# Designed miniproteins, single chains: the designs that were tried, part 82

Each design is a single chain, and the fold is of that chain. pLDDT is the mean over its residues in the fold that is shown.

## One batch from the design tools (miniprotein)

Design m2842
Fold by ESMFold2-Fast:
Structure m2842 (fold): chain A 82 residues (1-82)
Amino acid sequence: EELYKKGMEYFLKGVRAYREGKYDEAASYFKKAIDYFEKALGKAHPDVIEAYRLLAEAYRKAGKFDEADEWSKKAVEAQKLA
């Protein structure tokens, strides 16, 4: 519960940063949210998969294509196992 709440706090900060075009900041927040969500929900949970996708998009917008591909692949693999 406390881990999920922390995950949501960072996730919402990531969404706000992404909307403001602060893609490196958004990626940092989404990565923190993922750490909390994985501990609270497990790696195959829909909220975790969504955070993986948003992290991949934030990295892509920041021009970090290798990182974007890595997290996009994690989202696809997690969705197959869910």
Scores: mean pLDDT 85

Design m2843
Fold by ESMFold2-Fast:
Structure m2843 (fold): chain A 98 residues (1-98)
Amino acid sequence: SNAELQRAAAEGAAKLGRVVALFEGQRIVGARPASKELQEEFMKRAGLDPEEYTLLILDQEGPLGPIFAAWPEGMEKVGEAVRELAERLGKGVAFTPK
């Protein structure tokens, strides 16, 4: 199912040092950088260098399902912040090294 593939993809991304939050069962139809304002706000709040990381918005379509998030060990605080941002926006979010 799409949800199983999305979970596997998110877990795979976490193994590559990425943080991902997705709405389960919704199809990913696009990925785009977050606005400059949202990038700067997120990085400042997280205490991260915006030159080292990128915040992506994952556009998803379908009925709103539960959120699934995955992140590397040691990135729990960033992972929770990405999950909270995804819930606030109603869209998937990924956080990735440049």
Scores: mean pLDDT 79

Design m2844
Fold by ESMFold2-Fast:
Structure m2844 (fold): chain A 101 residues (1-101)
Amino acid sequence: MRKIVVTVTSLDNGTVFVTVTGVSREQAKAAAEAALKAAGLEGDAVGMPSGTGMAVGKGKITEEQALKAAREAVKAAGGEVVDEKIVRTPLGHTATVIGEQ
C-alpha cells in the first residue's frame, strides 16, 4: 500500500503551510487545496513534478483545525487515516497525518 503524508504547520506569525506527499502531482495539489479550504483559509496550492503538493495560506489556526485540515487532505487524496501526530514548537504547531491507499 502507498503511504500519504500530510503536514499542516500553523506559524504564530499568521502563515499556514500544507505539504502532501505519497500520491501523484495532481492528487497532491488537490489534497493541499482541500486542506486550506478545511482550515477556512484563502491561498494557492501547487503540485510539484516530484509528486509533492504544497499550499500556503494566511491566518492562524488551532491544533484541532490543523489536524482536521490534514485529515481532509488525506481523504481528498483517496486515502484512509492511519496515524496522527501534533507537535508544538516555539514558532507554532505542526499536525502530521499519515494515510494509506
Scores: mean pLDDT 83

Design m2845
Fold by ESMFold2-Fast:
Structure m2845 (fold): chain A 66 residues (1-66)
Amino acid sequence: RDELIAAVQKEISRFLKENDVSQEERDRIMQAAADVLRRSIEQGWSVEETRKAVREELEKIKKEAE
């Protein structure tokens, strides 16, 4: 559980450092990350699966913002 939370936070932190995002986009990122974390806990995903899911959601948000 704590490892999943830490992995999600690290991916978000890296993405926000590398990308200039608006406040609205940050809210979307946080919501998407929360949804991934919830599904990861419910379905028993590994840390690697959770990190991949977060990265895919972050990339989708970036593409939609363009």
Scores: mean pLDDT 76

Design m2846
Fold by ESMFold2-Fast:
Structure m2846 (fold): chain A 82 residues (1-82)
Amino acid sequence: MIKEIEELTKELKEALEKAMEVATKKTGDVQAVQEGKERWLQDIEELTKKAIENAKDPSKLKEAEELVEKLRKLREQLEAEL
């Protein structure tokens, strides 16, 4: 589980970098794209941290699974923007 969360987080960060490069070329608004990127990174990092913490506690495995599902949804959203 923890390794899967780390791999998913890495994929999300890579997809975000690619999406932001495309957005910058289309809009020309580097500042707005950069602000959006920072918010996405904060959300990804917060969810990743909570998922890992819950995965370490056997009583919170269901909570960890729900957080992993949220990370998967973020990945789908980023892929839709590419």
Scores: mean pLDDT 77

Design m2847
Fold by ESMFold2-Fast:
Structure m2847 (fold): chain A 100 residues (1-100)
Amino acid sequence: MSREERIEKLKEELKKLREEAIEEIEKVEDDPALRQRAIMYVELITEEVIELVEEGKSLEEIKEALDKALATARKIFPEKVFEVIERFVRRALEAVEKLY
């Protein structure tokens, strides 16, 4: 499989993980404003990871971006929502590591 084919497959996997995280957020958060904010945050993380991968950034740079995203999420979201975002980020990192 070419690197381009692996990147496309990774993008599909990241989008599936994003949709799963959105569904889980909708189940654990009843506040509409907080729910929408959490969904937007997961979407922004997904887009950032895809951009970093497409730009050929190192695994370490991607890890640093994800660590920063988690540190921010811990400060702005309640624990139940943060746990969903943390699982999403962990799974996204595992998917990225398979490309490298």
Scores: mean pLDDT 88

Design m2848
Fold by ESMFold2-Fast:
Structure m2848 (fold): chain A 72 residues (1-72)
Amino acid sequence: MPLSDEELQSLLDKGKDLKRQADLARAGKPPPRLAGLFGAPENAELGAGILEGLAGIYSGVIFITTGERVDI
């Protein structure tokens, strides 16, 4: 089941974006959409963990589909 180059790039971009959002959430600067959900500092670590988990899923999908390990 091959992904197109555009689909692979889309998955990489989404995974990297989620990881950036997780880093920002841990820094106490969540994106505006996530600020409403994780606005309490106590929820920032939980939110960051969820975003990192999603980024890891994108990395796993790329590995399973292409056989290439990517670090997202």
Scores: mean pLDDT 68

Design m2849
Fold by ESMFold2-Fast:
Structure m2849 (fold): chain A 121 residues (1-121)
Amino acid sequence: NLEEVKKRYEELKKKLEELLANVPEEEKEKFRKLAEENLLGFLIREAIEAVLAGDLELAREILEYAGELFNTPLIKEALEAVKKAEAGEHPDQELKANNPDATPAETAAAQIVKLGNQYNK
């Protein structure tokens, strides 16, 4: 559930903060960026797993939580994809055309993976 995801997120954040405390000042900015990417990636993976498990409500809650922590188009677009799937709509008509038998949840998961790959490019 969302509380378990939040707990695991905070545990990961604490471990990364402890690691960063021992990094030289001139390298801290680079390591802070890597830590932020790791924390965002954790929440995106948890949202994808929730979508694939058919728990669209949990996926939406995880992405809303991520949106409070990170100001990125990835989260906004992923949240829109999950909301479309909750409404029984395919988030991307091109993804549906390429996968005619895919469910809205499956196309939403694929869209989130695509967005994650674009973010890490």
Scores: mean pLDDT 80

Design m2850
Fold by ESMFold2-Fast:
Structure m2850 (fold): chain A 57 residues (1-57)
Amino acid sequence: LKEKIKKLEEEKKKLIEDTEEASAGADGETQKALARETEKKVAKIDEEIKKLKEEYS
């Protein structure tokens, strides 16, 4: 179960890194769109982590 939280945190980090890499070669409008989509995905992962942490408490 702690391993599952660890994997979700790693997935979140990877999404941020991938977005930063993609943004480096993109125009400002595309960068903003990528950031917004990543924010949504990160929020979903954060919600899953929160639920798992409640199970551990």
Scores: mean pLDDT 78

Design m2851
Fold by ESMFold2-Fast:
Structure m2851 (fold): chain A 63 residues (1-63)
Amino acid sequence: MKSLAELAQETARRIVEALKAGLITPEEARDYLSAIQEAVDAGDLEKLQEIRERVDKDIAARS
């Protein structure tokens, strides 16, 4: 299983790639990145996993 820091970094990378591809808006990217920061600050691995799943599903739905 990935560490909290590794999962956060991977999720942030996916968000940036989706933004560059035009699959999400800058506003959506900001909201996701803010949610990641809050989860990391709280040490909440479960919340970070939920955020990653939402990002992956949103990207898949728009691809």
Scores: mean pLDDT 80

Design m2852
Fold by ESMFold2-Fast:
Structure m2852 (fold): chain A 97 residues (1-97)
Amino acid sequence: SMMAEIEERVAELAREYVLMQHELQQLGKEKGPDDPEFQAFKAQAVAQAKAIMAEMDELAKHLTDEQLERAALRGALEAARELGDEETVRELEEALK
């Protein structure tokens, strides 16, 4: 359904956001705040976050707050599974029941 497609897109955007934040955090830990590669990635991440938020705001107009939250949590769960974060996976699976 159209609603299921919108919810899936919200989940995809939430997944992208979580994975991007994880990469930024890891790169910051390894390279430090003064590293040019970290600074370049951070600038790209800020631009990507703005694009994700803009698309999310448009999609949110078609969903209830509960549907939006649930879809975003599903995306975060997918990201946690990809990262092997077993604790976060368990917590998000419980939150989605």
Scores: mean pLDDT 89

Design m2853
Fold by ESMFold2-Fast:
Structure m2853 (fold): chain A 55 residues (1-55)
Amino acid sequence: MQELLDKALRTLERLKETKDKETYLHAANQLIAAFDHLGNEEMRKELEAFVKKAE
């Protein structure tokens, strides 16, 4: 699970560099939903915090 979170954060950082905010936010929301579905609330909150900080 931690490896999946690390890869998710790395993917979002790369997308942020593309300057395509709409694609970035869509990908971020999909990853948040995926972690929520997996039942890992802690990792979901970490992804949400990362996305909010990027705004």
Scores: mean pLDDT 73

Design m2854
Fold by ESMFold2-Fast:
Structure m2854 (fold): chain A 76 residues (1-76)
Amino acid sequence: SMERDVKSALSSGDLGIAVGEALVKLDPRGKGLVDRMKELRDRTRENPSESRKIMMELNRQLEEISRLKREVEREK
């Protein structure tokens, strides 16, 4: 359902932003990923009918954030 998809996308976006912002404090390479996550979250609020497609993109960004987090942890 759209409601479920919107809730999932917003939750994924919020989690990704929180993790990404913590990462950016250690390494600015994460800034682009955080900015993208904020854009996708805002787009979900503005266009709920696109939430399923946005959720797929959010999942891709979350994977990139996790990858960058591992990279930063290895460097620090």
Scores: mean pLDDT 70

Design m2855
Fold by ESMFold2-Fast:
Formats: sequence, structure tokens, C-alpha cells
Structure m2855 (fold): chain A 120 residues (1-120)
Amino acid sequence: SEKEELEKIFKEKEEEIRNAKTMEERSKILSELVTLIEKLKDPELKQEMYNRLLELLVKLAREEKDPERKGELLGLTSVLLERAREEGIVIPKEVVDRVIETFDELGVSYNRERVLELLG
């Protein structure tokens, strides 16, 4: 099924992102995943894959020890949230809360009101 093929691709790409030595390589892999999600015709599957990618980015940002790479991963998370919003994707409160918590842990200034708009 399309979902099973996507789950396999996500697992392979997650390992590629974790093993990527440069942020340029990591950004390219993430861009490929976003492009794949944007091509999905099933809105429920599209919402699920956006949520999964957001959770992955938050997890990678939390695990990242280099402040520069951590900031870049949070930047990518913010761009992904805006794209999801533009496509009418509803991100679960639990995912939005984890994004906010991750920004707070870094002491990074973020537009809380903008992120909370994704909750409805």
C-alpha cells in the first residue's frame, strides 16, 4: 500500500538524516520528504505524514548537541509548520506543544501566537 511504502521510505530517510555529516545533506533529505508528502492525494495520509515529519524534526533537534545544527533543525520545523498550515493540515496540539517546548529549551525567540494558530 502507499502508506506501507511511505513508512519504509521514512525509516530509510530517518537513518540517512541521522548519519548526514552536513546540514546541507540533511536539508536535502528533508526537502525530498516534504516533496513526497506534498504529492500525496489522500488528505488523511498527507496529514499523518506531515505530523510524522514534524515529530521526527523535533526529535532530531532535541538529540542534536551542536547549537548551530539544533537551530537549523528548529528553523526547518518552523518552515514545515507554515507549509502544513498553508495546505490546511491540522497539526495535533501534542505535536505543537513539543515544538514549543523544544524552542523554549533552546531559549530561542519564536512567534508563539503564529504556532498556536495551527491548533485552530
Scores: mean pLDDT 74

Design m2856
Fold by ESMFold2-Fast:
Structure m2856 (fold): chain A 95 residues (1-95)
Amino acid sequence: DKEAQEKAIEYLTKQSEYYRKLSEEYAKLASESSGKDKILYDSESSIYLMSSTVNELAIKTLEETPIEVVKERLEKRASESPEPSKLTKELLDIL
């Protein structure tokens, strides 16, 4: 379903941009800090950058993989995990 694919890509794009902005904000706080605070802000920046990257990889998967296969993979991942990720749940709701 092209509409479901487009909605999923829009969701992931907005999430990636949101996490990218948080990463940049924490990187700025780290640059203005010292000692323990600098380490904590650098850590938060890295965590949000990773979250942004995961969303970007999910976009690529949706662009390169038939939607039925993506759904099947997400459903399998959700069934095999005692606590499915927020990303997995949100994508299954959209797709």
Scores: mean pLDDT 83

Design m2857
Fold by ESMFold2-Fast:
Structure m2857 (fold): chain A 90 residues (1-90)
Amino acid sequence: SDEEIARRLLAEIEASIKTIRDSLATVRTSTDPAEIAAAVKRAEEALERMRRAVETLRSLGFTSVLPALDVRLAEAEAAVAEVRATAAAK
């Protein structure tokens, strides 16, 4: 059960990273203010889901994966900052 929960949380982290990347592509290419605003919101919500998933893995004792996930979380935070900065420059 804990292993199944961990597998689902890791999949959620991967989906969140994809959402952030897709959002970055959208803010780079779109000229529609509504689409840009929606992409920023999706990236921020994805980062929050990723943070919650990492914290849940920590609470369940999956400590061996945490250093790698902390690096990926920092990369995701930098990517969301780039989403915001790119949107603000439009």
Scores: mean pLDDT 90

Design m2858
Fold by ESMFold2-Fast:
Structure m2858 (fold): chain A 79 residues (1-79)
Amino acid sequence: SKVDEELLKKIEELEKKLEEILNDESLSDEEKIKKLLELETEVGVLELEAVVKGASEETLERLRELQEKIDKAIEELKK
């Protein structure tokens, strides 16, 4: 659907932001955690938007997977 297409593009942008944060060697671990917490908030807002707009289960699963990746990244950086 058009809703899923628009949401998937936004998810891809957030996935790219995750990779950029993790690969940015100029950022300290503390700065990366702060940016990842901001990204986690953006994903949560997008998940709420997806639910309200009636996104497909596949789109919702991809958002869930992204949230899990962010959570794991924060956990690893807190080492």
Scores: mean pLDDT 88

Design m2859
Fold by ESMFold2-Fast:
Structure m2859 (fold): chain A 104 residues (1-104)
Amino acid sequence: MHPHVEELLKEAKELAEKEENEKVKELLEKIIKLAEEAEDDGVRAGIASGAIMVAELENEEIKIEAAEYLLKKVEEAMKEEDPEKAVEIVKEAMLYVVELKGKE
């Protein structure tokens, strides 16, 4: 794993550990586990970055929605055999998280 990707995973794990909402924490832990299981560093980095973005949301209801959506899209990306397509699925999920942050 590239050192930069290892740092993203470490940051995501630390943010998940500090999460006070138990549902968000469980969803983030599932997302991070899928990032660790990903074989492609680009997919892994995208998933970890998405988890960090969700953890940085302020509104708990929006955070839960973002975490659930990201998990669903990450599970979809993990089934994709083409790493470039998997990265695009994760990027689309991250763009949705950015849109949700704008609604806070």
Scores: mean pLDDT 84

Design m2860
Fold by ESMFold2-Fast:
Structure m2860 (fold): chain A 110 residues (1-110)
Amino acid sequence: MLRGEAVDEEGRLLASVEGEWGEDAEVRAGEPGDWAGAMVVSALAGLLTDPLEAARAEVRGVAAYAGLRVVEERAEETPEGRRIEFVLVGRDAEGRERRVTVRAEVTAAP
């Protein structure tokens, strides 16, 4: 299973991706967060294809390119799967400061 989400400072869902390993993944957006879905997809792609540190570096790179600041990072690798969490701060199209938490997890199929 793969799962990713982006939530704002109030826990509102901005974007999500959920799917089975090797099956179609659905991308859903709760609000028009132009970059939130891209951050979720980048995190999941990194977890699927790269070592954990490279996946983290990809998310940081995409965030920097989008003008976002990474304020918190967490990463975990267990026998059950891999996860990363980033807290990002940036400005929306109207110049408002936004704080968004991006979580991505890939769990080994049974």
Scores: mean pLDDT 69

Design m2861
Fold by ESMFold2-Fast:
Structure m2861 (fold): chain A 82 residues (1-82)
Amino acid sequence: MEKLREGQRLIASLPPEDQEELEKLLQEAASTVDDPDSLEGMAQVARLAAEKAKERGMPEEVVEALELLAEGAEELKKLLEE
C-alpha cells in the first residue's frame, strides 16, 4: 500500500516532460502484457517501463517511481492472496 502511494507521489512531483514520457513508456509496456489491469499485469507493466526508462537514460527518479509501483502492486497481490 505505502509503496504504491510513494510511487504515485513521486510521479506527481516529476517535471511535466518526464511525466509525459513516463505515460508513453507505461502505454508501450502495457501493449506487451496480456492483462495489464490485473495486479500481476500492473507489476509487469511497471517493471518493463522501468527497463525501457533505463535504456533511454531517463532520470533516476522516473526509474525509482516505476520500481516502487511494481513493488507496491506485488505487495498488494500478496495481501489479497492471504
Scores: mean pLDDT 78

Design m2862
Fold by ESMFold2-Fast:
Structure m2862 (fold): chain A 82 residues (1-82)
Amino acid sequence: SYRTLEGARRLLEEARRDLARARELLAAGGTPTQEAAANILLAGAAFDAKLAVEAARRHGDEELVAEAEAVLAEAEALGAGS
């Protein structure tokens, strides 16, 4: 379950992968198709990071909260800039 610390870590890793792929798509050429794909990945990354923040807070893992909040903020900033 994503409500566990193990689940939160998996969601955060998935969010990081999607964020990295979105960055690559945005850097590669800015076609409408690449931008649309990047925005879908950024939305998914933000969603997964938000769930990871909630799970980490529930378990009192302050380091994981900070990591997940950083990924969430980055995904939201890139999504707003696209």
Scores: mean pLDDT 82

Design m2863
Fold by ESMFold2-Fast:
Structure m2863 (fold): chain A 85 residues (1-85)
Amino acid sequence: MKFTIGEAGVAEARRTLATEPAVIEELEKEIEELEEKAKELKEKDPELAKQYERKAAILYSARGIHEAALSLAEEILERAEEQKR
């Protein structure tokens, strides 16, 4: 039954919307710190710089997943509010 699934999905979407922005902001901050560290090390230690760049790339992928989840949660909540019946 879509309504029962919809209520559970809306509850999950509300939790996602409440929590994911903070997670995304923390990931963005860590990515910026890793990218700055890689930039500082690029001339002095290019192998270590590449390790920081790889870690930043992994976090970019993680951020993308969280951003996709947030966008989906926002769409679910918007549709639930606009289409009450």
Scores: mean pLDDT 78

Design m2864
Fold by ESMFold2-Fast:
Structure m2864 (fold): chain A 64 residues (1-64)
Amino acid sequence: MDAELEKKIKDILEKAEEMVRKGESEEDVTKKASEELMQLQRQFEISSERMAKAQMEVIKIAKK
């Protein structure tokens, strides 16, 4: 996998965790993180499988 891509996905997940710590709703955290992942997909060729996995990680973070 592209190391830069994995780092950027990790950064998005870390931001999602910060939003949860600040008390943002599950819906807001999921929406914001998903928007950042979609923007990342425009910069990198991301497989549907990798995108689905990243989105599931976001949902798990948002649910605590």
Scores: mean pLDDT 79

Design m2865
Fold by ESMFold2-Fast:
Structure m2865 (fold): chain A 76 residues (1-76)
Amino acid sequence: MSPHIYTVTATFDTKEEAEKVIQKVKEKVGSENLLSAKVLKNSDGRYNAVITSHDIDVILESEKVMREMGAEPVLL
């Protein structure tokens, strides 16, 4: 069994904005449908919100939330 893991990430200027997007994603899709949701500091001194799931639809909904927050999400 090879679990295919989908990942979406978006970059925010502050940790607080990245945490806020993760909270909105959890409200939209349910935390049970996420493998992980985390904030990582990137090399630019900004913060990436990183969402992973086995379900592409969960990742696509997460991407929509990130765009609503004014970010440019990347599917990995």
Scores: mean pLDDT 83

Design m2866
Fold by ESMFold2-Fast:
Structure m2866 (fold): chain A 81 residues (1-81)
Amino acid sequence: STLEEERELVREIVELAEELGVPPEAVAGYLAPRSHSLEEARRELERLRRRGERPPLPAEPEKARELWEERRPEIEEEIEA
């Protein structure tokens, strides 16, 4: 299921963010402009994890936060249903 794959990606984003000491929206904001599919997002996440480098804060942190808040609740709500 695409939804289960999205939930797994969200969990991996949160885990990497904790490892790097950044908010999850910083990781999500890094991935968003670099990926147009879940597969691409996962590949970019793996690259970021392998490098162990903190992603730069999003150029538009407010938009990155809104995008993260918009996607995450939808994924969580559908999984709980």
Scores: mean pLDDT 67

Design m2867
Fold by ESMFold2-Fast:
Structure m2867 (fold): chain A 95 residues (1-95)
Amino acid sequence: SVTLTESGGGTYAAGETVTLTQTVSGATEDALLQWYRQKPGSSYFTLLGEKRISGDGTLTVTLTATESDTAVYYGQLVLSDGRTFWGEGIEVTVT
């Protein structure tokens, strides 16, 4: 089975480096990894980064924290056949 793991959530001070990592294990086909941000009260997802993988892979994005980065961040796996898998989401709070 394919597992998508997200890390880097938590509480940060403005100016700190936020490192968001998603890791895919058990993949055996071509896929696209994407990081999205959904801000409080927004129905829109902002793409932060993407990476093509073949089999297992990792996508890391880094942010210099600002109060506007308070959001839920979602890893997404898009398989070559068009199936998509969203991570559960991780919360980032900037104080």
Scores: mean pLDDT 87

Design m2868
Fold by ESMFold2-Fast:
Structure m2868 (fold): chain A 72 residues (1-72)
Amino acid sequence: SEEEYRKLMREIIQKVARELEKLGASLEDIYKALKRLQEIGDKAMREGLSPEEVKKLLEQEAKKIIEEFKKN
C-alpha cells in the first residue's frame, strides 16, 4: 500500500541520514544520497514491486551508499 511504502521510505531515509552524518558527510551529500534512495523507491513502486521487494532493494542501495562514504 502507499501508506506502507511511505513508512518504509521514512525509516530507510532516517537510517541512512544518521549513518552518513556519523561519517561526516556534508548536508549536500546527504541530500543527494536521500534523493537517490527516493528515486529508486519511486521507480520500484511504479514497476509494481511488493513492499518487501522495495524494502530489500532500498536496503541494498543504502548499504552501497554508506560503504561509498566509508571508502573516503
Scores: mean pLDDT 83

Design m2869
Fold by ESMFold2-Fast:
Parts: C-alpha cells; structure tokens; sequence
Structure m2869 (fold): chain A 60 residues (1-60)
C-alpha cells in the first residue's frame, strides 16, 4: 500500500526516540528517500518492508 510521508516520518521519529538516537542521526534518516526510510525502519524492527507498510496503515 502507499503509505503517506507524514506517517512514515512520524514512525521514524518515534522509533528513533526509543533507540536514543541523536538529533543529527534522526535528521539524516528523515532526509532519505521514502524507500530508504521504509528499508531503515524494516531493518530496525526486523520485519519485511511490505509487513512494515501494512502495520503502519493498520495503526494510523
């Protein structure tokens, strides 16, 4: 499914806070392309990119 950028960016910020990432690291991730952002989140959560997109759509 097509996940909105705002939802994806929100999920990145939330996960980054849980991982105690620096503001610089968070900004670097937020500058990535949509596909790179999905890939990063999927790797951190140890799920497939497809499963991640489905989970975010079900949550929001």
Amino acid sequence: SRLPKSVLDYAIKRLSKMLNLSEEEIEKILKLSRDEKVEWLAKELEVSPEDLERALEETF
Scores: mean pLDDT 76

Design m2870
Fold by ESMFold2-Fast:
Structure m2870 (fold): chain A 89 residues (1-89)
Amino acid sequence: AEAVREKAEEMIERIEALLERATRASPEEAIRLLEEAERLAQELGELLQEAVRQGLLSEEEVEEIRARVAEAVRRALSPVAERLQAALE
């Protein structure tokens, strides 16, 4: 159980770091960083679903993790989207 929580935390930290870097990157690099973050978010989602199936995490813990990732994505995507739009215009 602890090992799954530690791995989830590590993956969240990596997603947050990629999103933060994307806000400062060129538009082309920002797209690649967002694609990497999307892949990690998918892997995290699969890990969380499997952990619930095995009884290693509660549904409440999974909801908290998902809410945290969703908030990080919302905070990062708005500035990145604005930068990408500006670069195209």
Scores: mean pLDDT 78

Design m2871
Fold by ESMFold2-Fast:
Structure m2871 (fold): chain A 90 residues (1-90)
Amino acid sequence: EEEQRLAELEAKVRESIDTDQELFDKVKELYYNYLFAIAGGDEEKAEKYRDEILKLVTDHLGIDYSSLTEEEKERLFEFVFRLIDEKEEA
């Protein structure tokens, strides 16, 4: 059930990112801010940007961010990372 929930979330995130250019641009900007924070050794800022990305995506989908487990948040963030890389190359 948790794996099915994550797969459904990932599919909806992909569709939203593919159809909503403004959402993609905002997520991409926050993600690059996250990468700059990681590169600078600022783990606290990196965590804040990660949370902002996840909240933005879940709010767009009408999902309560607080309903996600830490494992689900981590997997969803990794999925968003892969989507950004795919769109940058395509």
Scores: mean pLDDT 78

Design m2872
Fold by ESMFold2-Fast:
Structure m2872 (fold): chain A 86 residues (1-86)
Amino acid sequence: SVLEELARFFERVAEEIKTASKDDTVLLLTMAIIQAAFAVPEAGEEARRAVGELSRIANDVEQGKITPEQAAERVREIAERLREAA
């Protein structure tokens, strides 16, 4: 399903963020937001919710409110929820 594909993508993004710089983390989160946005027509509210959550995570990283490691954990939790909804 589209939700399972999106979850797998977010799991890969979370792993990459663990070793990324702050700037690379924002870029990786932006890629995840784009992928989630493209999934909205097929995946509906779950994908739309992911866009909102990822946007907040990206903003928090950019503002220095959370670390890349904390961002990775939040992205992993979103991926788990998407797998359960799939």
Scores: mean pLDDT 88

Design m2873
Fold by ESMFold2-Fast:
Structure m2873 (fold): chain A 67 residues (1-67)
Amino acid sequence: SMAQELAGEAVREVAERADLPEEVKRRILELVDAGRIQEAVELLLEAGVPEDEILRAVHERLTAAAR
């Protein structure tokens, strides 16, 4: 769905920006590519990325898609 696609792109972008260990980043991207968005978000949170940062990225994608 469009919502899953936008959430996946947001999670990917947060992982790329968050200066995470390469192994953690790779695992998050693999989960996103597999459509396992919830697990990717859980891993970001476990790695210390704030929930607000993830929600902000999703909101930015939704705003851009509304054009």
Scores: mean pLDDT 80

Design m2874
Fold by ESMFold2-Fast:
Structure m2874 (fold): chain A 78 residues (1-78)
Amino acid sequence: MKEEEEKERLNKGKQLVKELTAEIDRVLPSLPDLERMRLLEEFKPLIIKMINSTPEEQEKLRAEFRARLERRAAEQAG
């Protein structure tokens, strides 16, 4: 049971990373691969939190992710 839960968590993590990467691509389409990787690395703790959260909490954490992403976009534009 515990191993299956961990595998589901890993699958959720991979799906979430793909979705968040696509969102980064949408908000910052010209972001270089290195900066994209650094951004994902910075968001790793948040992503782990999202994987372990209820769907309701995940929505809140996604809003936090979007807010941080928007801040990064503003910094790059300046």
Scores: mean pLDDT 73

Design m2875
Fold by ESMFold2-Fast:
Structure m2875 (fold): chain A 104 residues (1-104)
Amino acid sequence: DIRGLILELARAVEAKDYETALRLTGEIVDRMVEETTDLSPEEKEQARRNILQGFENMLKENPEHSTALNTLLALEQIASRLKAQRTLDAVLELLEELGLPPSV
C-alpha cells in the first residue's frame, strides 16, 4: 500500500527517525521507478540513488526542512517528474487529508 508507506514516512520524519525514513523512502522510490516504463534499468538505479541521497541530505543536513509537509512536497515533485501517477495520486490525497489546501 503506497499510501500507507507515504504516511509512515511522514510520521518517521516528524519523529526524527531517520533510519526508518530512509528505508521507507527507498520502498516508495522503488514503486515510483517501477511505474516508469521509459527508463532503462540503469537509469532507474541512478534515479533511485539520487533521490535517496537527496532525502538523506534533507533529513541530516537541513533538519529544519525535515517536516512531514516538506517530505510530501518533495515526493510530489519526484513522482511528477518520474510520471509515477499512482504514487503522485497517493501523495496528493495525503496532502488533502493533512488539511493542506491546494496551491498553498
Scores: mean pLDDT 75

